# Designs tried in a protein design run: designed miniproteins, single chains, continued (4). Part 104

Each design is a single chain, and the fold is of that chain. pLDDT is the mean over its residues in the fold that is shown.

## One batch from the design tools (miniprotein)

Design m15581
Fold by ESMFold2-Fast:
Structure m15581 (fold): chain A 56 residues (1-56)
Amino acid sequence: SSVERQAQGNTDAQAEVAGLSEAEREEWFRRQVAAGRKAVELKAESEAQADRVAAE
């Protein structure tokens, strides 16, 4: 990927990654992707639970 412009809000993540080796950066990105997917799954579960409570 290419960075066309520095995005506000990503500065801290970029600073964290800037000192890392290529392998460490890839591990960091992998962890971020996994965390994002888990957050989406938790949100879907919460919405399903709320629907069940509303039905009863």
Scores: mean pLDDT 62

Design m15582
Fold by ESMFold2-Fast:
Structure m15582 (fold): chain A 93 residues (1-93)
Amino acid sequence: SVEDKIKEFEKLANEVIEAVQAGDRDRALEALQKLGDVIASLPNLTPEELEKVRELLVEIAKAIFDPSLTQEEKVARVKELLDEILEIVKKAA
């Protein structure tokens, strides 16, 4: 169900945040890839919403690997971007 996929999204989003907090880039990227797969499996996203989500996922990856950001700034940026994706997903549900 869409509700089960939203719960899976929230679990993976939390895993990305925890991995970033731990400085584990490989784990963060793995969780982010799984999160992208969950979003791609949602039936009711428009092409424009899918493109916006893809842009946000790229920005999360950039934040994770950005040498100019502190760990705290990376966590804050990743949370902000994940929340924006979650709002798009919930609106389409």
Scores: mean pLDDT 86

Design m15583
Fold by ESMFold2-Fast:
Structure m15583 (fold): chain A 79 residues (1-79)
Amino acid sequence: GPPPQKTLEVRLPSVDALEETVKQIRDSGKYLGFDVSEVGVRETPEGLLVREIEIESYTRDGTKHVLRIRLVAPLPPPP
């Protein structure tokens, strides 16, 4: 596909909030008819969860827009 035209970073207070946000984006994509693709998920050595998703949409004139969203949340401390 075409490279992402815009990238947004969203910082969230917890992994639960991050997973809820991803669900809301996927549900909104299904309802509004845009494509939502998972790019990747990883944990950082600093104890962050990073999840990247890509949204593809079209304007009324048929122009394609691609938005990459990076979601970041702190991992809970180990038990």
Scores: mean pLDDT 78

Design m15584
Fold by ESMFold2-Fast:
Structure m15584 (fold): chain A 76 residues (1-76)
Amino acid sequence: MVDQGNRLIDRGNRYRRQGNYQQAAIDYSQAVRLYSSVDPHSPQLSQALYNLSSVYFQLGNTDQSQRLTDQGVRSS
């Protein structure tokens, strides 16, 4: 399961670098869901939440970006 989450983050990072923010958001969202159920205190979850927040900001969805930032803080 952790390996699958790492692959999702890596793929999301590749899409983000290509400017494909919609696909990056999908991959990061799946990684967030996976890590939230397996290891809610993982640094990978915090990183995925931060990256997802950044991607939603780029897509012009600031409300969703704010919710993800808040969730990252509360997950600690």
Scores: mean pLDDT 74

Design m15585
Fold by ESMFold2-Fast:
Structure m15585 (fold): chain A 75 residues (1-75)
Amino acid sequence: SAERRLRAAVDAAIAAHAGMTPDEQLEAVRKALTAERDRLVAEAPEGMKPAVQSIGDAVLDEATARLEARRAAAA
């Protein structure tokens, strides 16, 4: 599913940047999620594009909250 692929892209970006600051991890997550979302939107039927965009926004909000919590704990 689109949600599974987007969440996997977020988790992979966090894992690949585990040794970096929370701000650098968030930038990497935003870049990876945007790339995967754009790919999925391009591949989606016209009627499904808004749903894929909405899922992407929800996954970004979840990842942002997760990394913001880590940044707050590090400060």
Scores: mean pLDDT 79

Design m15586
Fold by ESMFold2-Fast:
Structure m15586 (fold): chain A 55 residues (1-55)
Amino acid sequence: TVTIKLELKVPKGSSAEEAIKKAKEIVESKGYKVLDVRAKISKDGTKAEVTVIAE
């Protein structure tokens, strides 16, 4: 099990759910199986901090 932290640039008005979906796609494309994902949108709405637990 691996913890992967990602900072994603997102369009203003993006939801945490959209950031989660994008992060899952990125991590799965690298060959990991995603177990859990948490996302927080930055105060200015331009970035998402995503934590992925994968294996």
Scores: mean pLDDT 80

Design m15587
Fold by ESMFold2-Fast:
Structure m15587 (fold): chain A 86 residues (1-86)
Amino acid sequence: AAPIVTLELVYSTASGEVVVLFRLPNGKYVRVTMPERPLEEIARDIEELFEALNKSLEDFVKTAEKLGWDYEILDEEQYNELLKKL
């Protein structure tokens, strides 16, 4: 079966970016940074990234590169530090 990935957090930055975090089954997180855009476009990209990530990390990377978005892998400690700043 495909691994279960969850959408954990979506927030806007003061610089006009949207940050999306997905939780991986191994307890790590994937952070994607997107420019501020219409909500329907953001939602579509989130859905495409989520579907890709549920297939594999490799499919996610290819999808993020195709869409032109930066991504970073965070551990649980880095994610908890991020939450303290929100």
Scores: mean pLDDT 82

Design m15588
Fold by ESMFold2-Fast:
Structure m15588 (fold): chain A 93 residues (1-93)
Amino acid sequence: SDSKRQAALQLLDIAIKQVEDLRKQGKISDEVAKKLLELLKKAKQALENGDFDTALEYLEKALELVEKELSDTVEGRMLAATIQQAIDTVKSI
């Protein structure tokens, strides 16, 4: 539904902002931030185009990267939760 797609897009914008804030705070490397932003922005573009399978692929890759690189931090766990909520929302469309 359009409302669920809009909710998923809002969650993606929150996740993108969380990554940018972590980068500005020096809590994430520029390399990891760049890769996460690439994956999240590709997921957003796929979702805007109605390509839910591609959006899920990029979101799941972003979640795996966060869990690998940032799971030891509160901010990393919050980012993972936001991405997981986006995944669950897209799966419910």
Scores: mean pLDDT 89

Design m15589
Fold by ESMFold2-Fast:
Structure m15589 (fold): chain A 67 residues (1-67)
Amino acid sequence: IIEKVEEYLRQGLEAGNLDEGVKKAIELIDKYVKEKNLSPEEVQRLTNELVALALRAIGDQIDAELA
């Protein structure tokens, strides 16, 4: 699941369509959580990791475009 989410975020960034990439990633995570019946703690950990990945990717993209 993490690998697929990362792929969606990268594809969105490369295409200049980050918001759609993020939406697809969020939907994928939501389905994964529901299907695996993850605990709230596990959901929070995954969310934190994915948010960190998204923020890093966004930051890198902004720096590249604005520099």
Scores: mean pLDDT 71

Design m15590
Fold by ESMFold2-Fast:
Structure m15590 (fold): chain A 96 residues (1-96)
Amino acid sequence: MEELEKELEKIINDLLKGKMSLEEAKEKIRELLNKNGLTDEAEIGIKQLDFFSFLVELIRKGKYEELRKYLKEVYKASDEEIERIIEELKKILEEA
């Protein structure tokens, strides 16, 4: 279990640093989670990773208005929740 957490952390970190493609990260996460009997969680995690990557790319490109619109219209997030999400994503990118 602890080794799984370390491997997942490394994959996400490498993805955020641009050392790994999104497709490579998805494949490695699917393999790790399936290996541990977490098949349903793997598919959910892959979809969440696609969504996370999309949000991260909008931030990297400075498309904050598109990101706000997407979160408000698709996820029905409040203005306060949207600003918190943007701040958290920025911190993750700065720490990667």
Scores: mean pLDDT 72

Design m15591
Fold by ESMFold2-Fast:
Structure m15591 (fold): chain A 86 residues (1-86)
Amino acid sequence: MEELKEKFLEAMLNQDGEEAERLARELEEKGIDVEELAWIAMAKVEKLDEELVLELARKQEEAAKNKREEEGRKIAEEYRAYKEAV
């Protein structure tokens, strides 16, 4: 039961409409108030927006760092090739 509720919340958060509808029907058949679960999902989405923004910021910072490291490595390789060629 709890696993089914968790899957519904995840489907709502991922905007998977088909999965959310399927899980909502299954929960309704089991007598669960899907309207209440939808409110919980909305509240969680608002909090996840902040965490998602922070995660995206971290990912962008990490990508920028990796790009700088790649550029540095490429420059070092070009310098080494030049030194060996002369």
Scores: mean pLDDT 68

Design m15592
Fold by ESMFold2-Fast:
Structure m15592 (fold): chain A 86 residues (1-86)
Amino acid sequence: SEEELEKKFLKAVEEKNYKKAAEILAKMLGISMSDKTLDNTTVVDIVRLLLKEGRKDLANKVIKVASKTDPIEGMAALAELVEHEL
């Protein structure tokens, strides 16, 4: 279900496994990502993609999780959200 995928996605973000988070997100959005894109994925990349796809709700959840476990990446992702609102 979508709820199960979202839970697995947010757990991967919490674990700082951004490659796994991106793989789950690609599955949720029905898109394909290259191995190079997956291997180099950051929290900013995840949030940027979510905002592009209209998933501001999930972008906010990612920022909240990352701000606790990876504060520098969380702050960079928050800046991306603020710029998207302008």
Scores: mean pLDDT 85

Design m15593
Fold by ESMFold2-Fast:
Structure m15593 (fold): chain A 99 residues (1-99)
Amino acid sequence: MANREKMKKIIEEARELTKQAVDALSQGTAAVQAGDLATGREHVAEGQKLVLEAARLLQKGIEEAESEEDKKELRKVGQEMSDAYNDGLAAYNAALAAA
């Protein structure tokens, strides 16, 4: 597989894992708002697992990338992932505080 094609696949997989992690955090927030703290915790644990997998893929991509442009793109995706995850986690923590 060409390095560029490999980087593209890493980005696509990391974005999909990030989307799943954010969806899990959203489900956790909804569960807490409904009074189900146990289900909320389970969803957040799933989201944490998914975001750690995405982070590992992006780190591998950065280490294996042959061009500065690909490294820049991977770092940008990592920042987008961090921002989306932190926003989701903040919403979950706000829901816990209000419960």
Scores: mean pLDDT 88

Design m15594
Fold by ESMFold2-Fast:
Structure m15594 (fold): chain A 76 residues (1-76)
Amino acid sequence: QRQQEIAARLARLDTEEAELRSDIEKVEGQIKTLEAQLAAGNTAVRPQLVDAYNKLIGLKLRLIGIELEREWLERQ
């Protein structure tokens, strides 16, 4: 009953975490490219870099939320 429900929710969290980690990796790649351009003197990328950092922060906060929910479910 409850154990099967917990197992199903944990499996869903694993899928959501995998997708989120993929999105994080993509944004981190974009940040590295923008940082390289900024270091080369292309200051026009600064707003794009700020937007990319804000997106990364949001994604990492969602990842923390998934980790906390997994921890809570595992203790049930």
Scores: mean pLDDT 84

Design m15595
Fold by ESMFold2-Fast:
Structure m15595 (fold): chain A 59 residues (1-59)
Amino acid sequence: ALSQEELERLYLRVLTSDVFNKLDEEKRNRYIELLKDGPQGLEKIAAEDAAINEYLRTL
């Protein structure tokens, strides 16, 4: 499990990443909402988006 500070840094990395910013507006907005739900939201995004999942594995 990640600390709150580690989660916030991870969220910032995802939000500023090239893979995230290449998403269409609908997916980007939906994923931003999922990130607000905490670690479970990030896990759900990774399960749905192969490029983001791959990006997270490089961190």
Scores: mean pLDDT 77

Design m15596
Fold by ESMFold2-Fast:
Structure m15596 (fold): chain A 62 residues (1-62)
Amino acid sequence: SEVEQLEQRIEQAQRQLKRVEELLREAEADPSMPQSFVDRLRQAGERLREQIKELERRRQEL
């Protein structure tokens, strides 16, 4: 069903967000890590959070 597909996408995005947050913590703890890489991870996390909100909104409409 469409609801099941949205739930799977939400779960996938949440797993990706958790992995990005773990990588961000590791990158911020490493002083040799380029700031551009840290910034890219932060941007990826923000995009995933917005994606999750949009998918949750679509799920509520069903």
Scores: mean pLDDT 86

Design m15597
Fold by ESMFold2-Fast:
Structure m15597 (fold): chain A 90 residues (1-90)
Amino acid sequence: LTPQQKADLLLVAGQVLSIAGDVAAEMGDKQTAIDAYRGAADLFVEAAKLGDEETREAAIKHLTRSAERFRELGVDEAAEIFEKARKEIE
């Protein structure tokens, strides 16, 4: 895999893991949900560092939307995970 191909796969993996976190949260498994959200945030950060400017912008957009969503839902711990990750790559 080229660095860009790997970055693209990391963006997809981050999105999938974020969805897995949402499923865990709905099932009442808060610890698994938080671990999945941390993993998703880490994958978006890695994609941003490895990929081109468009990949970095996509990662920032995903992190920003996730942070805003969790703030609206009152899930502060999840919001902070995505906010911290976004600041790392801005």
Scores: mean pLDDT 89

Design m15598
Fold by ESMFold2-Fast:
Structure m15598 (fold): chain A 88 residues (1-88)
Amino acid sequence: SEEEKRRRALLDLDVLEAFLTMVEYLYKKHGIDKETVKKILSEIKKELDRIRAEFPDDAEVQARVDALYERIKELAKKAGISEEEINK
């Protein structure tokens, strides 16, 4: 059902948000390097792109994806990673 698909997308967003929070923390602690951050941000972005494409008219889903994109951009900037590198 469409409602079940939406619930799964919201759960996926919760998981991606938790994962991004962990990566932000580990980077701040110098526990992971730039290359690891780049790889993880690229994978998170691919999942966000998928969710965005599946729910183009869902304002809540779109807003949550936008918020996570901004956090990805901020972490990439702190790590010296270009937006082009995470879009590949």
Scores: mean pLDDT 87

Design m15599
Fold by ESMFold2-Fast:
Structure m15599 (fold): chain A 79 residues (1-79)
Amino acid sequence: SVMEEIRRVVARTHLEMHMAIADTKDPKIQKEIERLRREFEAEVLRIVRDPSLSDEQKLEEVRRLAAETRERVNELVDS
C-alpha cells in the first residue's frame, strides 16, 4: 500500500539521521540534525494529514521531503 511505502521512506530517513548523529563528534551538528529530524516529522504529519492530497501525491511529497532532508544532513556532516 502507499501508506506502507510512506512508512518505509520515513523509517529509512530516521535511520540515516540517527546514524549521522552517532557518527558525528560535534555536539552542535548533533543538535542541528535533531532539529532537522523534528522538522521532518512535523512536515510528514502535515503531508499525511492533508485531505487535499491523494495517497500518490502524499508519497511523492514525502519522498521529496526525505531527499531534501538527506541533502541537508549531508551538508552538515560533510562541512
Scores: mean pLDDT 86

Design m15600
Fold by ESMFold2-Fast:
Formats: structure tokens, sequence, C-alpha cells
Structure m15600 (fold): chain A 64 residues (1-64)
């Protein structure tokens, strides 16, 4: 995207990166669930979703 990233776009980028790193299917499934939640989420919930996604991505990164 040109311009600022949306939470959805940031989350999709994390999912694509995690797939490229061979992340466990359980983590990918959780990330896909978070991506679905973003569509109906309030701004506060979107922040919580992004924080959870960052935590999951960080756990995978530490395991590499």
Amino acid sequence: SSGGQTVRESLQGMIDWLRSQGAPQEVLDKMDELLRQVETASPSQQREILEEAQRLAGEVHRSL
C-alpha cells in the first residue's frame, strides 16, 4: 500500500512473513483469527489485536 499502514495490512504482512519462516500452523491459525477480528474491532480492540499479533510473531522470531 502507498500511504500509512492499516492494522489489517500490518497483520497481513506479519502473517506472510511468518509463513515464509515456517511458523507452526497453530500460530498461523491464531493470526488468521486475529485478522478476522480486526474487521469488526473498535480502535481499542484493534490495538489489542496488534499487540497480540506482535507477541506471537516475537515468539516465532525468538525460536529461529
Scores: mean pLDDT 77

Design m15601
Fold by ESMFold2-Fast:
Structure m15601 (fold): chain A 70 residues (1-70)
Amino acid sequence: KFIEALKSFAERIKEKYPEYKETVDILLEAAEKSKDPEFAIHLLNDFRDAVPELKEDYEEAIKAIEEAVK
């Protein structure tokens, strides 16, 4: 179910910020392949730190994944 939250995040970012489409697709592919929500959260944290202007979007996605795995 965390994959659904991650897919929703990816679609939202691609709609608002088309310039990040390729980067978000790579993140989604890596997270889906790992099947590990901890790894997905780690990737989102790293990406948040690299792109501070999208911090709120990434924090919302991390929270959604955390809620999906509880």
Scores: mean pLDDT 74

Design m15602
Fold by ESMFold2-Fast:
Structure m15602 (fold): chain A 75 residues (1-75)
Amino acid sequence: SAAERKKKYEEIIKKYKDDKLEVILATMLLSLGYSLEEIENLSLEEKIELFSEEFRRAVERGLERSEERRELEEE
């Protein structure tokens, strides 16, 4: 479920909440369409929250599409 994937993401954040996590978050936000200037103006906590929200939304959309396609195409 989306809740389980969010929990896994939060667990990863707890383990890697140092400089390495900030680099990963900045890279992911850049791939999501945020500019370098926008990313540089965000605190680590703001980057985490923004990425968490985007990740949660992406997971929810993915799960909804997987459920619908499973009913239509699964063999």
Scores: mean pLDDT 65

Design m15603
Fold by ESMFold2-Fast:
Structure m15603 (fold): chain A 94 residues (1-94)
Amino acid sequence: SVELLSREFLGTVRNPVTGEEYNVYLERYTKDGEELERLTVTRVDGSPAHGASITLRPGSSEVVHEAVGLGLFFDPEEQEQLFATAREALAKLL
């Protein structure tokens, strides 16, 4: 099972290509008894959450895995831009 332990707002970042602004969160959660951390990115305009996420090695800024949560709300190009924005946010905030 998956359980969210915490969600911390880290800040807002702007995609330099599209000009879109995103809220970035650090989430800590358990999955099958393992504690994991991920960055999640949401639009500031209130659009659906989980357009992109980056899984981190616990206690590190090293990226282990990248995933898109709700692909139905984003085309492939927009998903790639969200991943780029999340990686930039990770580099600045962690």
Scores: mean pLDDT 61

Design m15604
Fold by ESMFold2-Fast:
Structure m15604 (fold): chain A 85 residues (1-85)
Amino acid sequence: KQQAIQLALDAARFFRDLGDDDGADSMLGLAQVISRLTTDQGIAQVLGSQSDYYRRLADQSVDPSVRQRLLDFSRRFRRLSQQLR
């Protein structure tokens, strides 16, 4: 749970560094949602959805460094989702 919250906060910082305030706010909202979830299944479901979202963003990115960072976030969200099964 705490690792999932930290990952969402790391993603918020990444989007803020890119100048994407909407993306940063979305990730801060994700951290709040995760903090309120009481079941590992609920947290795993949210993290799995985020992994898929980041993978799609990575596939659409033209900047190699941004694509690599998005792919890293996708893998980290998926890894945490799998640990909560």
Scores: mean pLDDT 79

Design m15605
Fold by ESMFold2-Fast:
Structure m15605 (fold): chain A 113 residues (1-113)
Amino acid sequence: SYISKLADELIKTLEEIRKRLEELNDQEGVDAAKRAIEAVKSLKTAIENNDSPEVIEKKFRELEEAAVRLIKVAQETADKYNDEELRKLIDEFKDKLVKLYLAVQIEINIKKS
């Protein structure tokens, strides 16, 4: 599905963020990235299983919480090291997260109709 493709693209960007945070020795950031990856995978599974709108909404809220934590930690690390690669990856992550959000909201609204 389109949402599964968006989730896979987001996971790929998160893996690149995780790798860059590892290179910068940011263990807190690495842990935040791993949590965000698992949240995307959990959301993808719920959508592929045609779970209820309530389950999908819960999984998306878990992703939002993980994403906010990751963005805060990764932004602080990017600023500390003046790391332009990490800043670009954070911006790419934000763009892809917004696209996934819109696609998930449309799917939820269709299921509730």
Scores: mean pLDDT 90

Design m15606
Fold by ESMFold2-Fast:
Structure m15606 (fold): chain A 84 residues (1-84)
Amino acid sequence: SKADELILKGNEYLSNGDNEKAIEYYQQALSIDPENERAKRGLDTVKNGSDLKAIAQELYNQGFSQETIAKILGISVATVRKML
């Protein structure tokens, strides 16, 4: 499926250390299939293995709102504000 293709791209970027692109592709997969466990696990892997502050700053630089970043990272908006 299209969601599976997006997950594969997310996994490729994650394996290359491009956490920002990995998040973009996993988020796109979740927009098609909100309950997709593979995409959710991919996002969890990024969160657990990565510098959340660096990821938050990069997403903000790309034009994502603080509210969207908070949803992606699974943290509060107040925490995102402290990271930016």
Scores: mean pLDDT 81

Design m15607
Fold by ESMFold2-Fast:
Structure m15607 (fold): chain A 97 residues (1-97)
Amino acid sequence: SMEELMEKFLELVTEAIKQSENTPPDHLATVTIEASGTYFMTKVGLKTGSPEHYANAIREIERTVELVARLPGVSPEVKEELSKVAEEIIKKLEEMK
């Protein structure tokens, strides 16, 4: 389900933050804000069915994945799994348009 995918997305971002090394606190805060915004925006979209909310959710998902990819000390496995989960969420959101 979409909710299970979004929960897995949040868990993977949280794991990446926990693994990150020598990352400035401001950057970690940005990753947390973007991931939280992605989660809420996606849930709002699911409630409203608005294509604009889905489009914004997709952009925030892509941005969160890019920010996590740049975190030092995060395992390749976590980065790869996050990318795969993000791609699955995006595919489902695009199917709802």
Scores: mean pLDDT 80

Design m15608
Fold by ESMFold2-Fast:
Structure m15608 (fold): chain A 93 residues (1-93)
Amino acid sequence: SVEEMKEEGKKTAEDIVEFLREEGAEEAAKEVEEFAEENPLASPVTLVTYAVITLALHGLFETARKLLEYAYEKGYISEEDKEEIEKILKKLE
């Protein structure tokens, strides 16, 4: 349901934001939080992709790779999703 999608997106966004704050990526964390609030139907894959691109645009490529691994281990993205996002990340270097 739409309500279940919103709850999943909110929990995923909160987890990503906490991860980013623990890594010292406060500006990226704020941007992800704002994106999630404006896009309550965003899937876990969309939120992870947005966060990775945001980190890359801030030059935080190591944090972006750590987030990708974290998101995969948490089940937010598939192996195929991880590979596609890594390709995007490499193009932004």
Scores: mean pLDDT 88

Design m15609
Fold by ESMFold2-Fast:
Structure m15609 (fold): chain A 100 residues (1-100)
Amino acid sequence: MEKQAHVKGTIKIGDKEVKFDVEGTAAEVLGEIGDKVGEAMGIPGLGESAKAVGEELSKADLSPEEAAKKIKEAIEAGAEGVGNARGLEAEVEVDEVEVK
């Protein structure tokens, strides 16, 4: 059975705030968060790029704990990357990461 993730939190980039509460595979979760950030920041294709990262995580034989850690790291790295590209400060608060 493919691992299911539930991720809830907030991403702030400059004056933009993106709240998320998403469930699904790593690809679905990261893709949806990427789509939300892309829409808020006006960056087309960010959701597709984030989904590709999630697909690579799904190919790895990760424990639920390792998968949760990698998903959180991918969200933080993605937000920082967007902030750096725009010359803006990025802050990520992940309230929940559960992988089953």
Scores: mean pLDDT 83

Design m15610
Fold by ESMFold2-Fast:
Structure m15610 (fold): chain A 70 residues (1-70)
Amino acid sequence: MAALKERYRALAEEMLRVLETEGEAGVPRAKELAREAVRLLGEALVAQGHDEERVAALGAETLAEEEALL
């Protein structure tokens, strides 16, 4: 799980960097990075035995909230 944590952290840092550096022009890339981060967390939760449908629904809700902030 250390590698997943590092990958998630790198995605979060890149998303923040893109928004701070590129502003409005960086929003599409920030949304793409947010989707990737949610996907990685979802895969980890399913691998740990959590329900795939529930994880997918939660991921979709999280992405909708994150996209609303961008």
Scores: mean pLDDT 75

Design m15611
Fold by ESMFold2-Fast:
Structure m15611 (fold): chain A 75 residues (1-75)
Amino acid sequence: TLDAQVAALDDQFRQQMADLQKKYADDPDAFIAKAKELTAKTVQQLNDLGQEMAASRLGMVGIGEMTEHVLKARQ
């Protein structure tokens, strides 16, 4: 179903974002670059499915994850 495809993309995004946070824990610039790329790609995939609200929501989640990572790195 379309809902299952959206859920799968959301799960994949969350897992890949967590993996990036671990891999680039001490390199915030590399994390931000990769996180932007991942977010843009997933947003485009959701838009291609006609899921504009889900795409917008995921974009906001990506920005939040990037912002939190930068704040943690400045400690």
Scores: mean pLDDT 82

Design m15612
Fold by ESMFold2-Fast:
Structure m15612 (fold): chain A 67 residues (1-67)
Amino acid sequence: SEKEARARELARRAAEAYRAGDLDAAVEQFREILALGYSLGEAGRLLAEVGGLSARDAMEIVHRYLS
């Protein structure tokens, strides 16, 4: 679906921003995944499975969002 394609693209962009050291940009892309109606767990899973982030790195983005 278009929603799934958008979420996957946002997860890739979040991971790219995180790897570039731009945690604020990574969190902004993560917020957009949540705005599509995904839960925190689903969005975190997309960061790992689609973005290729480790569980630790994905959780850093989630924790920064919650701060």
Scores: mean pLDDT 90

Design m15613
Fold by ESMFold2-Fast:
Structure m15613 (fold): chain A 89 residues (1-89)
Amino acid sequence: MITQEQLDEIKNAVESSLKSMGINVVNVQVTKLGPDTVQISVLSTDKGEKLKEAVEKALNGMPNLEVLDITVLKSGDNTVVVATARVLP
C-alpha cells in the first residue's frame, strides 16, 4: 500500500531533481492511482521535450520507481508532463 509519506518523498525528490537540472517548476503533484501505482504531474514554463527529458532523468534516478508511461501536454503557455509509475517494495 502506498503511504502519504511515500507520495511526499516522491514529490520532493522529483521537484529537487528538476530544479537541479535548471527546470522552472511551477507545480508537482503526486497522486495514488492504485495500490502500487502513482501519477506524477509536473507543470513548468519550460518546453515539452526539455521537461520530458528532465522528468525521465529524475524518475530513472529513483530505484523504487518503475516508469510505465510519460505524456507531454500543452497547458496554455506552460507544459505539463504526466508520468505513471509503479512503486516497488
Scores: mean pLDDT 84

Design m15614
Fold by ESMFold2-Fast:
Structure m15614 (fold): chain A 73 residues (1-73)
Amino acid sequence: SEEAKREALERAEEAVEAARRAETVEEGVGAALRVVGEAADLAYVHGVSMDEAAELVKPYITEAVNEMKKVAA
C-alpha cells in the first residue's frame, strides 16, 4: 500500500517534469491527465480512498496546471 503510493507519486513527479518541458497546451494537458490517472490507479487498483488519492496527487495536479497556463499565455 505505502509502496504503491510512493511509486504513484514518483510517476506523478515525472508527469510534472514532462509538463515543465511542454511546448504546447496539448502536451501540458496530457501530463495533467497522467497525474489524474495515478490517483485513479491508487483508488481502483490499490484500494486507496478517492479522497486520500486526490489529496496525495493534488500538489502535482496544481503544478502541471500552472505549467500548462504558462504555455497557454
Scores: mean pLDDT 79

Design m15615
Fold by ESMFold2-Fast:
Structure m15615 (fold): chain A 98 residues (1-98)
Amino acid sequence: MVTVTVTAPASVTAGSTATVTATVSGDSDEEYEVTVYMRKKGTEDWTLVGSATVKAGETATFTFTAPAEKGDYVIQAYYRKKGSSDWHLGGEATVTVT
């Protein structure tokens, strides 16, 4: 079994560049496609942060520009085994835009 963990800054300045990471953990030699999205808390307006293919034990790093609108944002990862149609819910983090 693999687990995808998302790490993001607790807060970022509006309009600044920030980094989020997604780590795939578990005992597997398989490649996993990890896709990360963000949305403002309380909305369903998802924005793609990025996508990467990594193996278990590896970390994908994504850079994004913090939204101009201040507030709490949810960073959500989804993952699947490369070539599979089955997407799984990964970890999430909350970022406060100040």
Scores: mean pLDDT 83

